# Ledger of designs, part 27: designed miniproteins, single chains, continued (2)

Each design is a single chain, and the fold is of that chain. pLDDT is the mean over its residues in the fold that is shown.

## One batch from the design tools (miniprotein)

Design m4906
Fold by ESMFold2-Fast:
Structure m4906 (fold): chain A 97 residues (1-97)
Amino acid sequence: MEELKERTRRLLAEVRELLPGVPPDFAALLASLLARIEKNLKNSKTKEALEDLVRAAELLLEAARLAPVNPRKAAQLISAAGILIAAASFEIELAEK
């Protein structure tokens, strides 16, 4: 559990380091999604939700790297990451019920 949280935080830090080189529109969207992952990470108690957040962070890192060269692929990766973040959020909500 803590290993997945540490891995996620490391990936989020790597994405943030790449943001200055990312086109402004993508940088704003990435920053928003990073904040959502960080919020969900603090509230996550399940392995499944944490695995979704790790995968989302990995997709955002790839998107940040590709955004200057292949914006279309970057947008697809950002969309996929958004779906995983939403899934993790629902899992957290259900656990709090």
Scores: mean pLDDT 82

Design m4907
Fold by ESMFold2-Fast:
Structure m4907 (fold): chain A 66 residues (1-66)
Amino acid sequence: SMEELLEEAVREVRRLLEAGASEDELRQAIQKLANEAYEQLSFDDFSEFLQRLGEELGRLLEAARA
């Protein structure tokens, strides 16, 4: 489901940030997660996934002060 993909994406990005991953590693991971969501979700669900992922990533980056 979209919720499960979103939770997985947020967990993976959080893990990478805590591990001190590079910008390239973060970019590649986000791209992979977005591609997986695109393949599994309808266009409407994918659009909502991207919006919500953006909001959650914003929160994570703000907390990390990046």
Scores: mean pLDDT 82

Design m4908
Fold by ESMFold2-Fast:
Structure m4908 (fold): chain A 82 residues (1-82)
Amino acid sequence: MKKATEEELFEIARELILSPENPDGTIRESDIPKIVEKLKEKGYEVTEEEVRAFFAKASPDGSGEVTLAELEYYRRELEKKK
């Protein structure tokens, strides 16, 4: 398996936020197992600890929830570092 990068984590998180099965339009720490499973389904290796670290970076408010706006903001900040 190939190690998941932050870009793959963004794609899966955004997919879950925009999913018809997610009426709140947010992802929470309770969704971490879903993110891990989605990445494994796509052939990527990732740990729950790495996804929690991603949540901490994407949600600086410490709410444990990541909105689409917070996810897009964090993505733009990462692009500035490239």
Scores: mean pLDDT 74

Design m4909
Fold by ESMFold2-Fast:
Structure m4909 (fold): chain A 92 residues (1-92)
Amino acid sequence: RAEELVEEAARLAGEAARLIAEAEGLSEEEVRAAGEHAYATVLSLKDASPEELEAAARATEELAREAEAAGAPREAVELLREAARLLREAAR
């Protein structure tokens, strides 16, 4: 279901944000805040239109590309790409 796909995408985005913040050497508090912010941002899309979900999927793919170019951990980049895939499926 679309809501379940968005919730899973939120979890993956949160984990990716934590891994990126951790790799950047941020504090434990900052790592938690980054994860919580990313999770909440994606979770806010649970009632979004198909058009909004597709736009969010594209934005998340762009974030994955930027993270990869910046040298983020491969695991974090893969989590962002999977989150984008789930958001795109939720838009159908």
Scores: mean pLDDT 87

Design m4910
Fold by ESMFold2-Fast:
Structure m4910 (fold): chain A 96 residues (1-96)
Amino acid sequence: AVEAEIDRIVEEARARFGLTPEQIARLRKLLERHVKEAKEFLEYVKEHGDSLPFNEKQRELREKALELADDPEAFIIEHLRKVWEDRVALAEWVAA
């Protein structure tokens, strides 16, 4: 479930970075925003996928959305995981 993935990411962030309750609340809101954006993007791709030019990252995301069109929850979970991995990499890069 999407909610279980959000909870997993939040607990990992708390354990790894020692986040305060306020920072945890902000992270949860950020992840919820990404869920909404992923749902909107999936719907947009289903309606307009063949009609608009996409940049390279948008083309990759479009192909993944079409591949997982019949499993929107799996698409959303994979997108959340990728967003979290990218943020961890950025945080580690800044800390180095």
Scores: mean pLDDT 70

Design m4911
Fold by ESMFold2-Fast:
Structure m4911 (fold): chain A 113 residues (1-113)
Amino acid sequence: MSYLEKLKKEIEKTIEELRQAAEDGNVDAVEQAVKKLTDLLAKASIIAINEAIKRGDPLLAQKVIEEFDEAVREAKEVLELVKNGAPLSEIQREIDRLKEEAEKGMKLAEEAV
């Protein structure tokens, strides 16, 4: 398994851990999942950006940055919604957006390698 493929699986697992923590209303677990997810997304982004630059594709590098930045923003929003006691339906909708942006970022990262 490539390092990028390992990161993809860990990102997917961490998003599901975040979903479970949010359903349980466990703020500490949500905070830890968001921190872990942010670190994993940063690692995937760095790999993808470096590979896109090596192949001479700065537009792909920019798209990678934008999608992973959106995923990080959505992850932080999930934490704020949980801290503020937002309805579970709203929290789940933000987690779904996070998953979509992370999946888009990972797809672009796979195109770069």
Scores: mean pLDDT 86

Design m4912
Fold by ESMFold2-Fast:
Structure m4912 (fold): chain A 95 residues (1-95)
Amino acid sequence: SEAEIEELLERARRALERLRESAEELKEALKNGDFRKASIELFVMLAELVELYVALEQLKKLKAPEEKIKEAEELLREAERILDEVLKLVKEAEE
């Protein structure tokens, strides 16, 4: 049980890390006018966001300690903030 909870939290932390990396690559792609690369990076970000949602759902099903659930919820909120920032930049790049 504890091992499963820690594995899920580690999955969530790695998903946010990968989402952050893809957000930076997306921003660079937009600056270079590489809209194909930007679209691919956006897809990767969305996949990592889904991974965070799945990890949070599994933590709730396992009835993980409240503090662990709150950690996963905070990671998800941060991922949503990064996605919102990136989507605004995509809209601005469309001129």
Scores: mean pLDDT 88

Design m4913
Fold by ESMFold2-Fast:
Structure m4913 (fold): chain A 82 residues (1-82)
Amino acid sequence: SQLERDFQMALINGDVEKAVEIAKKLLERLRKEHPEEDPVRLFLEKYLNVTEEEIEEALRQSKILPEEEVIEKKIRKEANGE
């Protein structure tokens, strides 16, 4: 979809603020389309090239932080690797 493509392009361009904005929209879309699954896990598996250990850490954080904040922190960490 265009939204998924826009997210990947924002990451490639190092536009962290745009990537975070689009990611929050993708997270809402995942909740709506897959209400039975964990949206944080789905987001990380579909849109970010992260390890299982990183996914498990994000899932632990999602027990105490809003899902949007967990995703934002992960995107900012991913962007710092470039």
Scores: mean pLDDT 82

Design m4914
Fold by ESMFold2-Fast:
Structure m4914 (fold): chain A 72 residues (1-72)
Amino acid sequence: SDALLEEIRAILESEESVSEETKEEILEALRNGDFERAQRLLLRLYLQGRISEESFRRLAALIKEMHEERER
């Protein structure tokens, strides 16, 4: 939903170490229903230390909810 996408955007925008290009790539993947790509990009950010564990867990949960919403 747009509400879940906006929550994801807000969390990504709070992470100053994440480039605008990477934020848009994740958001575009989610808009296109490419949840696997979005999850891979998110994991890459976490492994690079560009995102906190708290933000990573929150974003992973929101992406899962969006995926479940699209499968219905």
Scores: mean pLDDT 83

Design m4915
Fold by ESMFold2-Fast:
Structure m4915 (fold): chain A 69 residues (1-69)
Amino acid sequence: SREDRILELIRDPSKVPAELQFMLVPAQRTLRHEGEEAVRRAIREVLALNPSERVPDELLAAEVGYLLA
């Protein structure tokens, strides 16, 4: 699923362009301190706001980080 692809980018930010990696830091912190379900909830919120398949997964991962900042 798209949720699982975005979660994988948050787990391994080296797969995201270097200029966006810093935006993933709040999502990585949430994953470490609050667990996977807290991050999945944020991913689902971002996906609901961005229903277009045209937005790259890397930009959605960055938006999840921004939401959790």
Scores: mean pLDDT 84

Design m4916
Fold by ESMFold2-Fast:
Structure m4916 (fold): chain A 87 residues (1-87)
Amino acid sequence: SRENLEKAIEYLKKAAAAKDMAKAEEYLKKAQEYLDKAEVDPEKDRELMLELQKAIQEFHAAIEARYPGEGEERLIELDDKIAKEKE
């Protein structure tokens, strides 16, 4: 639903603003849970999809700023950890 997409964006913004990696990971996990529940209409949710993309980019930038030169590797590790917790 649109509400689930909005909540996912909110948690991604919280993850980007988090003071430590453990808190960022917690918020990212919440964002992913809401994304999994979101039913997206590409035409009606265009604006929210753009906000989602921006929130993802801001999160990536925040991780890169925290781990210069290692941001991409840290994001991959985080994604793998969250995927493992869902199994």
Scores: mean pLDDT 74

Design m4917
Fold by ESMFold2-Fast:
Structure m4917 (fold): chain A 78 residues (1-78)
Amino acid sequence: MVELSEEAKKKTEEAWEQGFALLLANEDPEALLAGLEERIKRLEEAKEKAKEKGDEETVEKLEKQIERLEAQRARLLA
């Protein structure tokens, strides 16, 4: 696998984390929930596609990302 793929994934995650941190500063839980749910759905779709291809490594990585986002979502719902 190309190293650039991992860098692109990390860069995307960091950019999203920065945006999420900015939203947290405003403490708009409805907007944060909508954003988190959308991201989780996108990752779940990618996970299903990887699962159909039998790419277990990609599935595990996507599951970890989903778990992290769900933890943030749970914090907003609490």
Scores: mean pLDDT 71

Design m4918
Fold by ESMFold2-Fast:
Structure m4918 (fold): chain A 105 residues (1-105)
Amino acid sequence: SVEEAKEKIDKYLDALRARLLSLSPEEQREFVENLLGILKKDAEAVKAGDFEAIQSGFIYELVSENPEHAKEIFAYFLRRLADILAELGFDEEAAELRKLAEELS
């Protein structure tokens, strides 16, 4: 369900936040840049309905369980991740994720 997907996202992102806080500022930037690149490709895959092209294993699993709500679920993930990135000072990357989420809505 969409509600179960959102709960899984929140739990996943809490773990991701903890991991990011354990990294140096340089390692955080490299991680965020790599993740953003993957998520931009995943956004195009979700928009096209080409779920097999999704590179993020976590997003693939959530979307495959809820294909009719794929855009809503992924948009939720992107907005929640953007909030975390903004808290950590990655304002430009957070803005880009929010823009990707708007394109899915």
Scores: mean pLDDT 89

Design m4919
Fold by ESMFold2-Fast:
Structure m4919 (fold): chain A 85 residues (1-85)
Amino acid sequence: MNEKIVKELEEAKKNKSKEEVLEKLYEIIAELLGVPVEEIRKKMEELQRKYGLDEDLALQALGAMANGKSEEEIRKAIEELKKKR
């Protein structure tokens, strides 16, 4: 990942609300996937509804997709995360 983006996220987590951090993560994921940020918001809602994920788990799934993980790999990762909790 771009190290500058990672540092900006770490700074945002210290000085900004959870909502502001999430919006910034949506923008980064949208750039990585080459889609509009609105598509990322829709995908978050879809993941939360389809798999019963909370916001943090859905965001992790989107991040993995942005890193080139297949939907099958994401589904397995979601199942593992649910077992841990």
Scores: mean pLDDT 69

Design m4920
Fold by ESMFold2-Fast:
Structure m4920 (fold): chain A 70 residues (1-70)
Amino acid sequence: SIEELKKKVLEEFKRTGKSQSRSEQTPDGRTVSVVVEKKYLDNPNDSPPRIRVRVFSPQGELLSEWEEIV
């Protein structure tokens, strides 16, 4: 699930302090990719890490993409 992938990348990010990514195929043949990274929004001193989720069709077409603040 997307939530399990988010959990895995966040755990590794907290452990290593480095950007992490994981991907998984869903039962319906879609691929979900999750990346966690630290991102600056016009303030370089401190910014919360973000999770980016991308969903691909069984044919490899990008269906959706969004970001969440951790």
Scores: mean pLDDT 74

Design m4921
Fold by ESMFold2-Fast:
Structure m4921 (fold): chain A 96 residues (1-96)
Amino acid sequence: YKKPTNVSIVNVTATSTSVSFTVSSTHDPGAKLEYEVTYRRERDGVWSAWQSTTSTKPDFTIPTEVGDTYVLRARVKNLDNNEWSDWSDEVTVTAV
């Protein structure tokens, strides 16, 4: 019945060319989920437009450029009730 809650980005691992992480949420037991991650980059105080990617799996890898700062946020859809969670808090990562 309830949309997923407590969405967070965890297990963040940054390399020079990618950031890998897992999207965690509180959801109905056994629910089928769809995950959406949006991200943007900051370079010299300028923010890019938001990019979006979706998956039925909670694990994500986003390509990065060395030295750029990336802001990630995620939401989760419960496919049984077709409702999206609220967006997670933003996670900031600097490419190594």
Scores: mean pLDDT 80

Design m4922
Fold by ESMFold2-Fast:
Structure m4922 (fold): chain A 70 residues (1-70)
Amino acid sequence: TRRTLTTEIRVSRREALERGLRSAEEFAGDEAGRVVAALQDQGYTVLRVEAEAEEVGDEWVVRITVTAES
């Protein structure tokens, strides 16, 4: 059955840069990859991944939407 999961992750720009991340887009990619890997490890087939990144003041905000089936 197909499922859609949406998650929002926030990090301060300072903390992200200290972790070696260069952009909000790189942070979005890293988090999306982690979510996809976890779902695949659990036996799901990932059909669609959407990641949005934005800067809100001193924070990077990432929204990740994954559609998967088992």
Scores: mean pLDDT 82

Design m4923
Fold by ESMFold2-Fast:
Structure m4923 (fold): chain A 86 residues (1-86)
Amino acid sequence: ETEEKLERLLELHEKLLEEYKKLSKKVKENGENIELDEEEKKELEEALKIQAEMNALLAQLDDASIEALAERLEEEAKKVEEELKK
């Protein structure tokens, strides 16, 4: 079940990035100082809904899964430091 939640989080992350990519494209096309139109507001609402679902799934993960993620990030940081010292 934890693996299913992680797969769902990855799917939601991909969808969230796609929604942000759409918003970024529209901001570039319309200019930085233009008010959001109704379509842009709907895309933002969809991004917020995806983020809320991700937050709910993260809250359902156990501390062990969160610790494992933290350990992976720490290992990556150590590898970068060792490469920089060489």
Scores: mean pLDDT 65

Design m4924
Fold by ESMFold2-Fast:
Structure m4924 (fold): chain A 75 residues (1-75)
Amino acid sequence: AEEKIEGGKKLVDDALALFRSYAEGGSPEVVARIADQLVATLQGRLDGEKNEEVKKALEELIAEFRAEARATIAA
């Protein structure tokens, strides 16, 4: 369980780093598209997860990503 949670955290951290890299130089339309694609990728990982503790941890990490993406796009 911990290994899957750590893997999920790294996946979200990598997604945030990638998103921020594009947000610094991208148009708002490109930034929004990348955020949507990253959320879809993370959601796919969540939908495939059967362990409830890992699922809850991934849901929280995805919610943090969505909040960060909205804050970045709104700035």
Scores: mean pLDDT 72

Design m4925
Fold by ESMFold2-Fast:
Formats: sequence, structure tokens, C-alpha cells
Structure m4925 (fold): chain A 61 residues (1-61)
Amino acid sequence: MKLDRAEAFARLRPLLEGRLPADEADAILGSAFAEYDTDGDGTLSEAEFEAMERALRAYVA
């Protein structure tokens, strides 16, 4: 599975809904995407996406 930045944001933004303001949520999503995009190709592998999702879930717990 490969997700570009926009697709990753669309799938993960609901985890932050109601917990953070939209601008803060987008900032966290952008920072996390850059951190977990280890290939630097602008897409996330399935493993990278799962790691990012897990980190975001921990952040808002």
C-alpha cells in the first residue's frame, strides 16, 4: 500500500477530529508524515502508515 500526503491526511485526520483545532491537526499530520516518510518519496508504505497511525493514536490518548 502506498499513500500520498493528501490520502494519508484524509485517512488520519478523523483520529484528531474533536481533539485538536484543524490548523494544529494539519501541523501534526505534516510533521508526522515527514518523520515516517523514510524513503523521502512523498508517499508512505503500509508499514510507515501504520507507524504514523499508531503514533497519532498515542498522541491523542
Scores: mean pLDDT 76

Design m4926
Fold by ESMFold2-Fast:
Structure m4926 (fold): chain A 60 residues (1-60)
Amino acid sequence: SSLEEAHRLFARGAQRLKAGDVVGAYEDFARGEKLIGNEFGYKTAQELADAARAAAEAAA
């Protein structure tokens, strides 16, 4: 599902951010946001993507 794919993208983005690949991390977050936006609407996608970025930044 798009939600499972978005979850994988957010997880990969978090790993990339921890490894210092900031550009690759935010590309993965943006791709995940688009997938969720297509199924659940862009407001929900933005909220989930913002939470994922914040969690990844806190872990880096």
Scores: mean pLDDT 77

Design m4927
Fold by ESMFold2-Fast:
Structure m4927 (fold): chain A 73 residues (1-73)
Amino acid sequence: SVFQLTLDKMRLIAAKADLFVAERMDPKSPLARAMLENAIRIAEDLIKESKDPEIVEEAREVLEKAREMLAKM
């Protein structure tokens, strides 16, 4: 539905925002870690639940970046 697509897009925007902010924070920050973990959770949920291929693709990109950043912390 259009409503579900809108919700999925908003969730993706939230995950991207968490990733964007975490990238610009001190890598030793507990808040940066929490934001990356939140981005991973949202991205994994969207990959499983979203029927939109574009949302799934962008969620996979967020997941990959967030995991790489956590591995370097």
Scores: mean pLDDT 88

Design m4928
Fold by ESMFold2-Fast:
Structure m4928 (fold): chain A 94 residues (1-94)
Amino acid sequence: SKIDELLEKIKNAKTKDEIIEAARGLVEYTATDPEARQRALELIDKAKKEKDPGTIANLVAQALLEAARSTPDPEKRRAALEGAYIATIKLEKL
């Protein structure tokens, strides 16, 4: 499924930039509200400019949580929450 493909991209990402770009793709797919999508993507862009792993992880998590809160689709909401968990763990290990 598209969700499985997007989550696998996060799981397989090895660098900060790869994790951030994989999370961007998940945000774009799961955030169905245009305003929430814009806010989430702005957080992703901010994360790309940060150097501190904890700050990056927090910004990426906030973006995916924004996507999850804004979507009426339970599958998309679940995917965004799972993506936030995976991305946060991976970023904290950098």
Scores: mean pLDDT 88

Design m4929
Fold by ESMFold2-Fast:
Structure m4929 (fold): chain A 94 residues (1-94)
Amino acid sequence: SAIEEAKERVRREAERSIKEAPSAREKIEEILEIALEGLRKVEEGDITGAIGSTLRLIGMKIDAELFMSGKEKEAVIRTADAGVKGIMEAMRAA
């Protein structure tokens, strides 16, 4: 299903990001959890909740832009973007 494919894609991006920036592991794992929660909300028909998860990921991306640097910043932003894209694509498919 589109939702299961999105979950797998976000998991792969998170794993790759942790390998590239191990010091950002906790932040990347937090992003992964929020993205998976958002995808579950899409599956349950809770579109308002899915939008809430998306906004939380955007907030974490902004936080990384303001307070992080280098490979850690890049990894956090990339993982958050993967989560946002996954949730949006899943909502469009529903």
Scores: mean pLDDT 88

Design m4930
Fold by ESMFold2-Fast:
Structure m4930 (fold): chain A 94 residues (1-94)
Amino acid sequence: MMEKIKELIEELREKPEEDIRKALRELGFDEEEIDEFIEAIRSGDVERVLELVRRYLEKLAKEGDPAAKYILKADEETQLKYALLILEQILSLV
């Protein structure tokens, strides 16, 4: 799981910044979150990327998303699978 997440972050690092910004906006990230995400991707900071995905998930849970609430209470493996899905979604939009 972690190895696949690192691979996706490396793929995103090679993409134009503007394309990543557009993908993140489409997924509902705000401009502050987008700036932090871009910095984390460009620096290859896997832990920071995972933290930002967790913060996004917490935001969705506060807005009443039952899937987000479930994932936040699930095991680490399930949370990593969600992070992988979000990164794959970003790549699909770039």
Scores: mean pLDDT 82

Design m4931
Fold by ESMFold2-Fast:
Structure m4931 (fold): chain A 98 residues (1-98)
Amino acid sequence: EEVEKQLEETIEKVRKLADEYPEFKPLADKTIEGIKNFLEKADKMVEEFKKKYSKEEGDALAKRIRDLAYRAGLQIAQGTLKEVEELKKKIDEEKKNA
């Protein structure tokens, strides 16, 4: 889905930025791990809901949980990327002035 693709692309940008600036790697790694763990927990919730509700209701709830999880992950990834890019600009400016 569009949100899933955007999340994957944003995570890749975070990884590439951390490769260029290794000082950001711990933040990038924790962000990616946090998103992955959150998505895994969402999958467990989906499985539990499918057991408790009718197939139609369970499928609808599953889609909603996944949409919420991917959207939340995307917001976290985009926020981290933006902040790291802003920090990079400040580091580059300081290096030019030194």
Scores: mean pLDDT 79

Design m4932
Fold by ESMFold2-Fast:
Structure m4932 (fold): chain A 118 residues (1-118)
Amino acid sequence: KEEGEEAFKKGLEAFEKKDYQSAIKYFGKAADIFLSIDKTDPLAIKSLELLAEAYLKLKQYTLAARAYMDLGDSYVAANDYEKALEAYEKSLELAKKANDEELVKKAEKNIEEVKKKL
């Protein structure tokens, strides 16, 4: 969708300027739009990756962990289990930093499930 592509472009411009608050807003909008169409869309995946990175720049560990969790889910849908494992492991690391026990358990479960596919 054109609206998603426009949001992604604005996110990139904000990120390059180190305006991470605006980058989060635009990459979040792009991710929502593209994920609603197809979880395996390359722009959905890239929007989630850059959204997570923008959250990390602002030390928003819980939100970054959730973005990496969604990124892992997209890679599972794409049958890219190696990249799904990397995304879930990053989510687990950040969930532990955030002291979010529910996210820690979810990440550990998803890691175990993906390892069975490898």
Scores: mean pLDDT 90

Design m4933
Fold by ESMFold2-Fast:
Structure m4933 (fold): chain A 67 residues (1-67)
Amino acid sequence: SEEKIKKAERYGAGGVLYAQEGRGEEGERYSLLAGKYGDNPEAGKRAAEAARAKDTEAAGIGNREAS
């Protein structure tokens, strides 16, 4: 649904921002939610792993794929 897409986009953006701030736990949580609402849980998992590793570029790619 459109509401799910908007949630995925917001959580994905949050995942990237938290990763950029070095807040890996928040980045992980938001990235997993992006994957859940974007119906792409594997992209969300990859983004979450990148956020934990503080790999902001990979977190951005994964969150874009998740949303």
Scores: mean pLDDT 82

Design m4934
Fold by ESMFold2-Fast:
Structure m4934 (fold): chain A 73 residues (1-73)
Amino acid sequence: MTVEELIEERREELLEKLKEKNAPQGLIDDVERRMDSLLHVARKYKLSKEEVEELLARLEEVTEEELELIKEQ
């Protein structure tokens, strides 16, 4: 598995979870944009799988926090 394959697999998993939780389209769009940015950074700086996994974990954490805030609005 390449770093690019890892990012795309985790993107699909996160988007599926968001859709199951009825997340608003705006949050889904933000996640896709953030994943595209991560892919760009990973390619530009030749990040390791470990570095990418840490960044993915942060992205997933932020997304979960945003979803919680949206639900409590």
Scores: mean pLDDT 84

Design m4935
Fold by ESMFold2-Fast:
Formats: C-alpha cells, sequence, structure tokens
Structure m4935 (fold): chain A 88 residues (1-88)
C-alpha cells in the first residue's frame, strides 16, 4: 500500500512529512527527491538497515514519486547492486 511505503520512508527521515514528499512528487522536484534519496541512504545506514532494506526503501520513494511499480522495482534492483559493490 502507498501509505505503508510513506510510513517506512518517514520512519527513516522523520523531518520529512508525508505531505511534503507527496508535494515534491506532484511538482516533479527532482532535486528535492535526489536529496531525499541521499538522506535516506545516510540515515538508513546509520540505523543499521541491510542493503536489501535500503534498496526497498529507495524503491518506495520512486513508487510514491512516479506511481509506477515496475519503475520502483527497477530502481530497487539498481540501488541494491550499487550498495553491494560499496565497501560500507
Amino acid sequence: KKEERLERITSVVPDVSKEELLEWAKNGDREKIQELVKKILKEAKEKGWSNEEIAELIGDVFYIVYDDEELAKDIKEKILLKLKREKE
């Protein structure tokens, strides 16, 4: 569900509201979305999330932004591969 994905995102970045994220998605604010992705990567790693969990969360962001399940899955796979190649 969209609400469950929003809740997962805001649990990692509680200073970003569900309303704010939906507004960025509606406005196509790519720079705000990119900064959100960077913030999620940092905060989720600091919280000890697995690479799989981080990739799922980034996929959730793109699902909210584009309302496209297949695009979200593709982004998740790409992020997961990137994270597995990183030292930390």
Scores: mean pLDDT 78

Design m4936
Fold by ESMFold2-Fast:
Structure m4936 (fold): chain A 72 residues (1-72)
Amino acid sequence: LVITPEQVKEIERRTGLSAEQIASALVLAAEGKSYREIAEELGISPGAVRRALEAAAEVLGVSVEELINLIR
């Protein structure tokens, strides 16, 4: 999966999360963890996890399911 610096900045802008938090959420989602489990591990809300994954998928022009499959 190739993400441009401009796409990363747009995801940060849309979510209010750092690039590190976004990357961690994606890795944990690829491991098959639920939004609740990811939220508990990162110390954020499940809603923030969902927004991070949805924003990343939208910016990349794919579905959340496709995004997770690309990073597996």
Scores: mean pLDDT 80

Design m4937
Fold by ESMFold2-Fast:
Structure m4937 (fold): chain A 97 residues (1-97)
Amino acid sequence: MSKKLTSQAASSYTAVSISVVGLRTQGELAKRNPAISVADAVAGLDADVTAAKGSADKVKEYGDKNPATKPLADKTAEIADKGIAEAERLKAELEAA
């Protein structure tokens, strides 16, 4: 059982890491491309933030079930929180323009 929970945590960590990188890339592209409407860019960022939050919550759940995965879960949550904060900041910048 512990080995399976560790594997699930690792898979969720990879998913969160990819989502956070995607959030940053998508937000920067939205700022640079005048053909993308601010409303569409904001909606895209909101959807990606929701997905990242869901993935982070799942990793926290795995960490709570298996102490061996707790350090990985904590690091994953921190990475997700930083990515979400950057996305919300970028959203505010887009809305202010």
Scores: mean pLDDT 65

Design m4938
Fold by ESMFold2-Fast:
Structure m4938 (fold): chain A 84 residues (1-84)
Amino acid sequence: KEKAVEEIEKLLKERLESMPLDSPESEEVRKKLLEEIEKLKEKLLKYDEEAKELVKKMLKELKESGDNDELTKKLLEALEKLLE
């Protein structure tokens, strides 16, 4: 489980670095995601129902983004595996 959390953290940080700087909104999204990654890591280590709901929210937001790059696909897969 700890390895799954580390993989998600790594993929989330890599995705943030790969995000295009097309607008001021992108910078705000990056800051929010960095804060969510840190909070998510602590919650995922405990893995309660609240952590599962956070993972589901992240999955929904990623699917709604429409991103189809390899990092996003890996992140979606890692988040889905964590829900198993």
Scores: mean pLDDT 69

Design m4939
Fold by ESMFold2-Fast:
Order: C-alpha cells, then structure tokens, then sequence
Structure m4939 (fold): chain A 71 residues (1-71)
C-alpha cells in the first residue's frame, strides 16, 4: 500500500540523515560538502522511486543542509 511504502521510504531517509550526522561529526571540512551531496542524492532517489513525497524529500534535504551548516 502507499502508506506502507511511504513508511519504509521515510525510515530509509531518516536513517540516511542519521548516518550523515555521524559522518559530519568526524569529517574534515573539505569532505563535508560531498557527504551532504551524496545523502541528498539518496533522498532524491527515494522521491524519484515514489517512496516519499516531494514535500517529505524537501524536508529531509533541508535537515541535511542544516546539519552541514552546523558542522
């Protein structure tokens, strides 16, 4: 069902953000941009596969951008 697919998609997106948060904590500044971009690309793939909505993808991308700014 759509609700089940969305729940899986959101869980995968949240996991990707959590991994990125940990990576940004230990990464040198020159690597942080690529780490954030790689995760944003994962989120976009989840959206493109229909596992999350555009609005949910935008929210996760914003969270990643904020994590990068704070790192």
Amino acid sequence: SKDFDREIGISLGRMAVSITKLELKTAPKDKQEKIAEDTINIIKKLRDKGLISQEEADKLVKEIEELKKKA
Scores: mean pLDDT 82

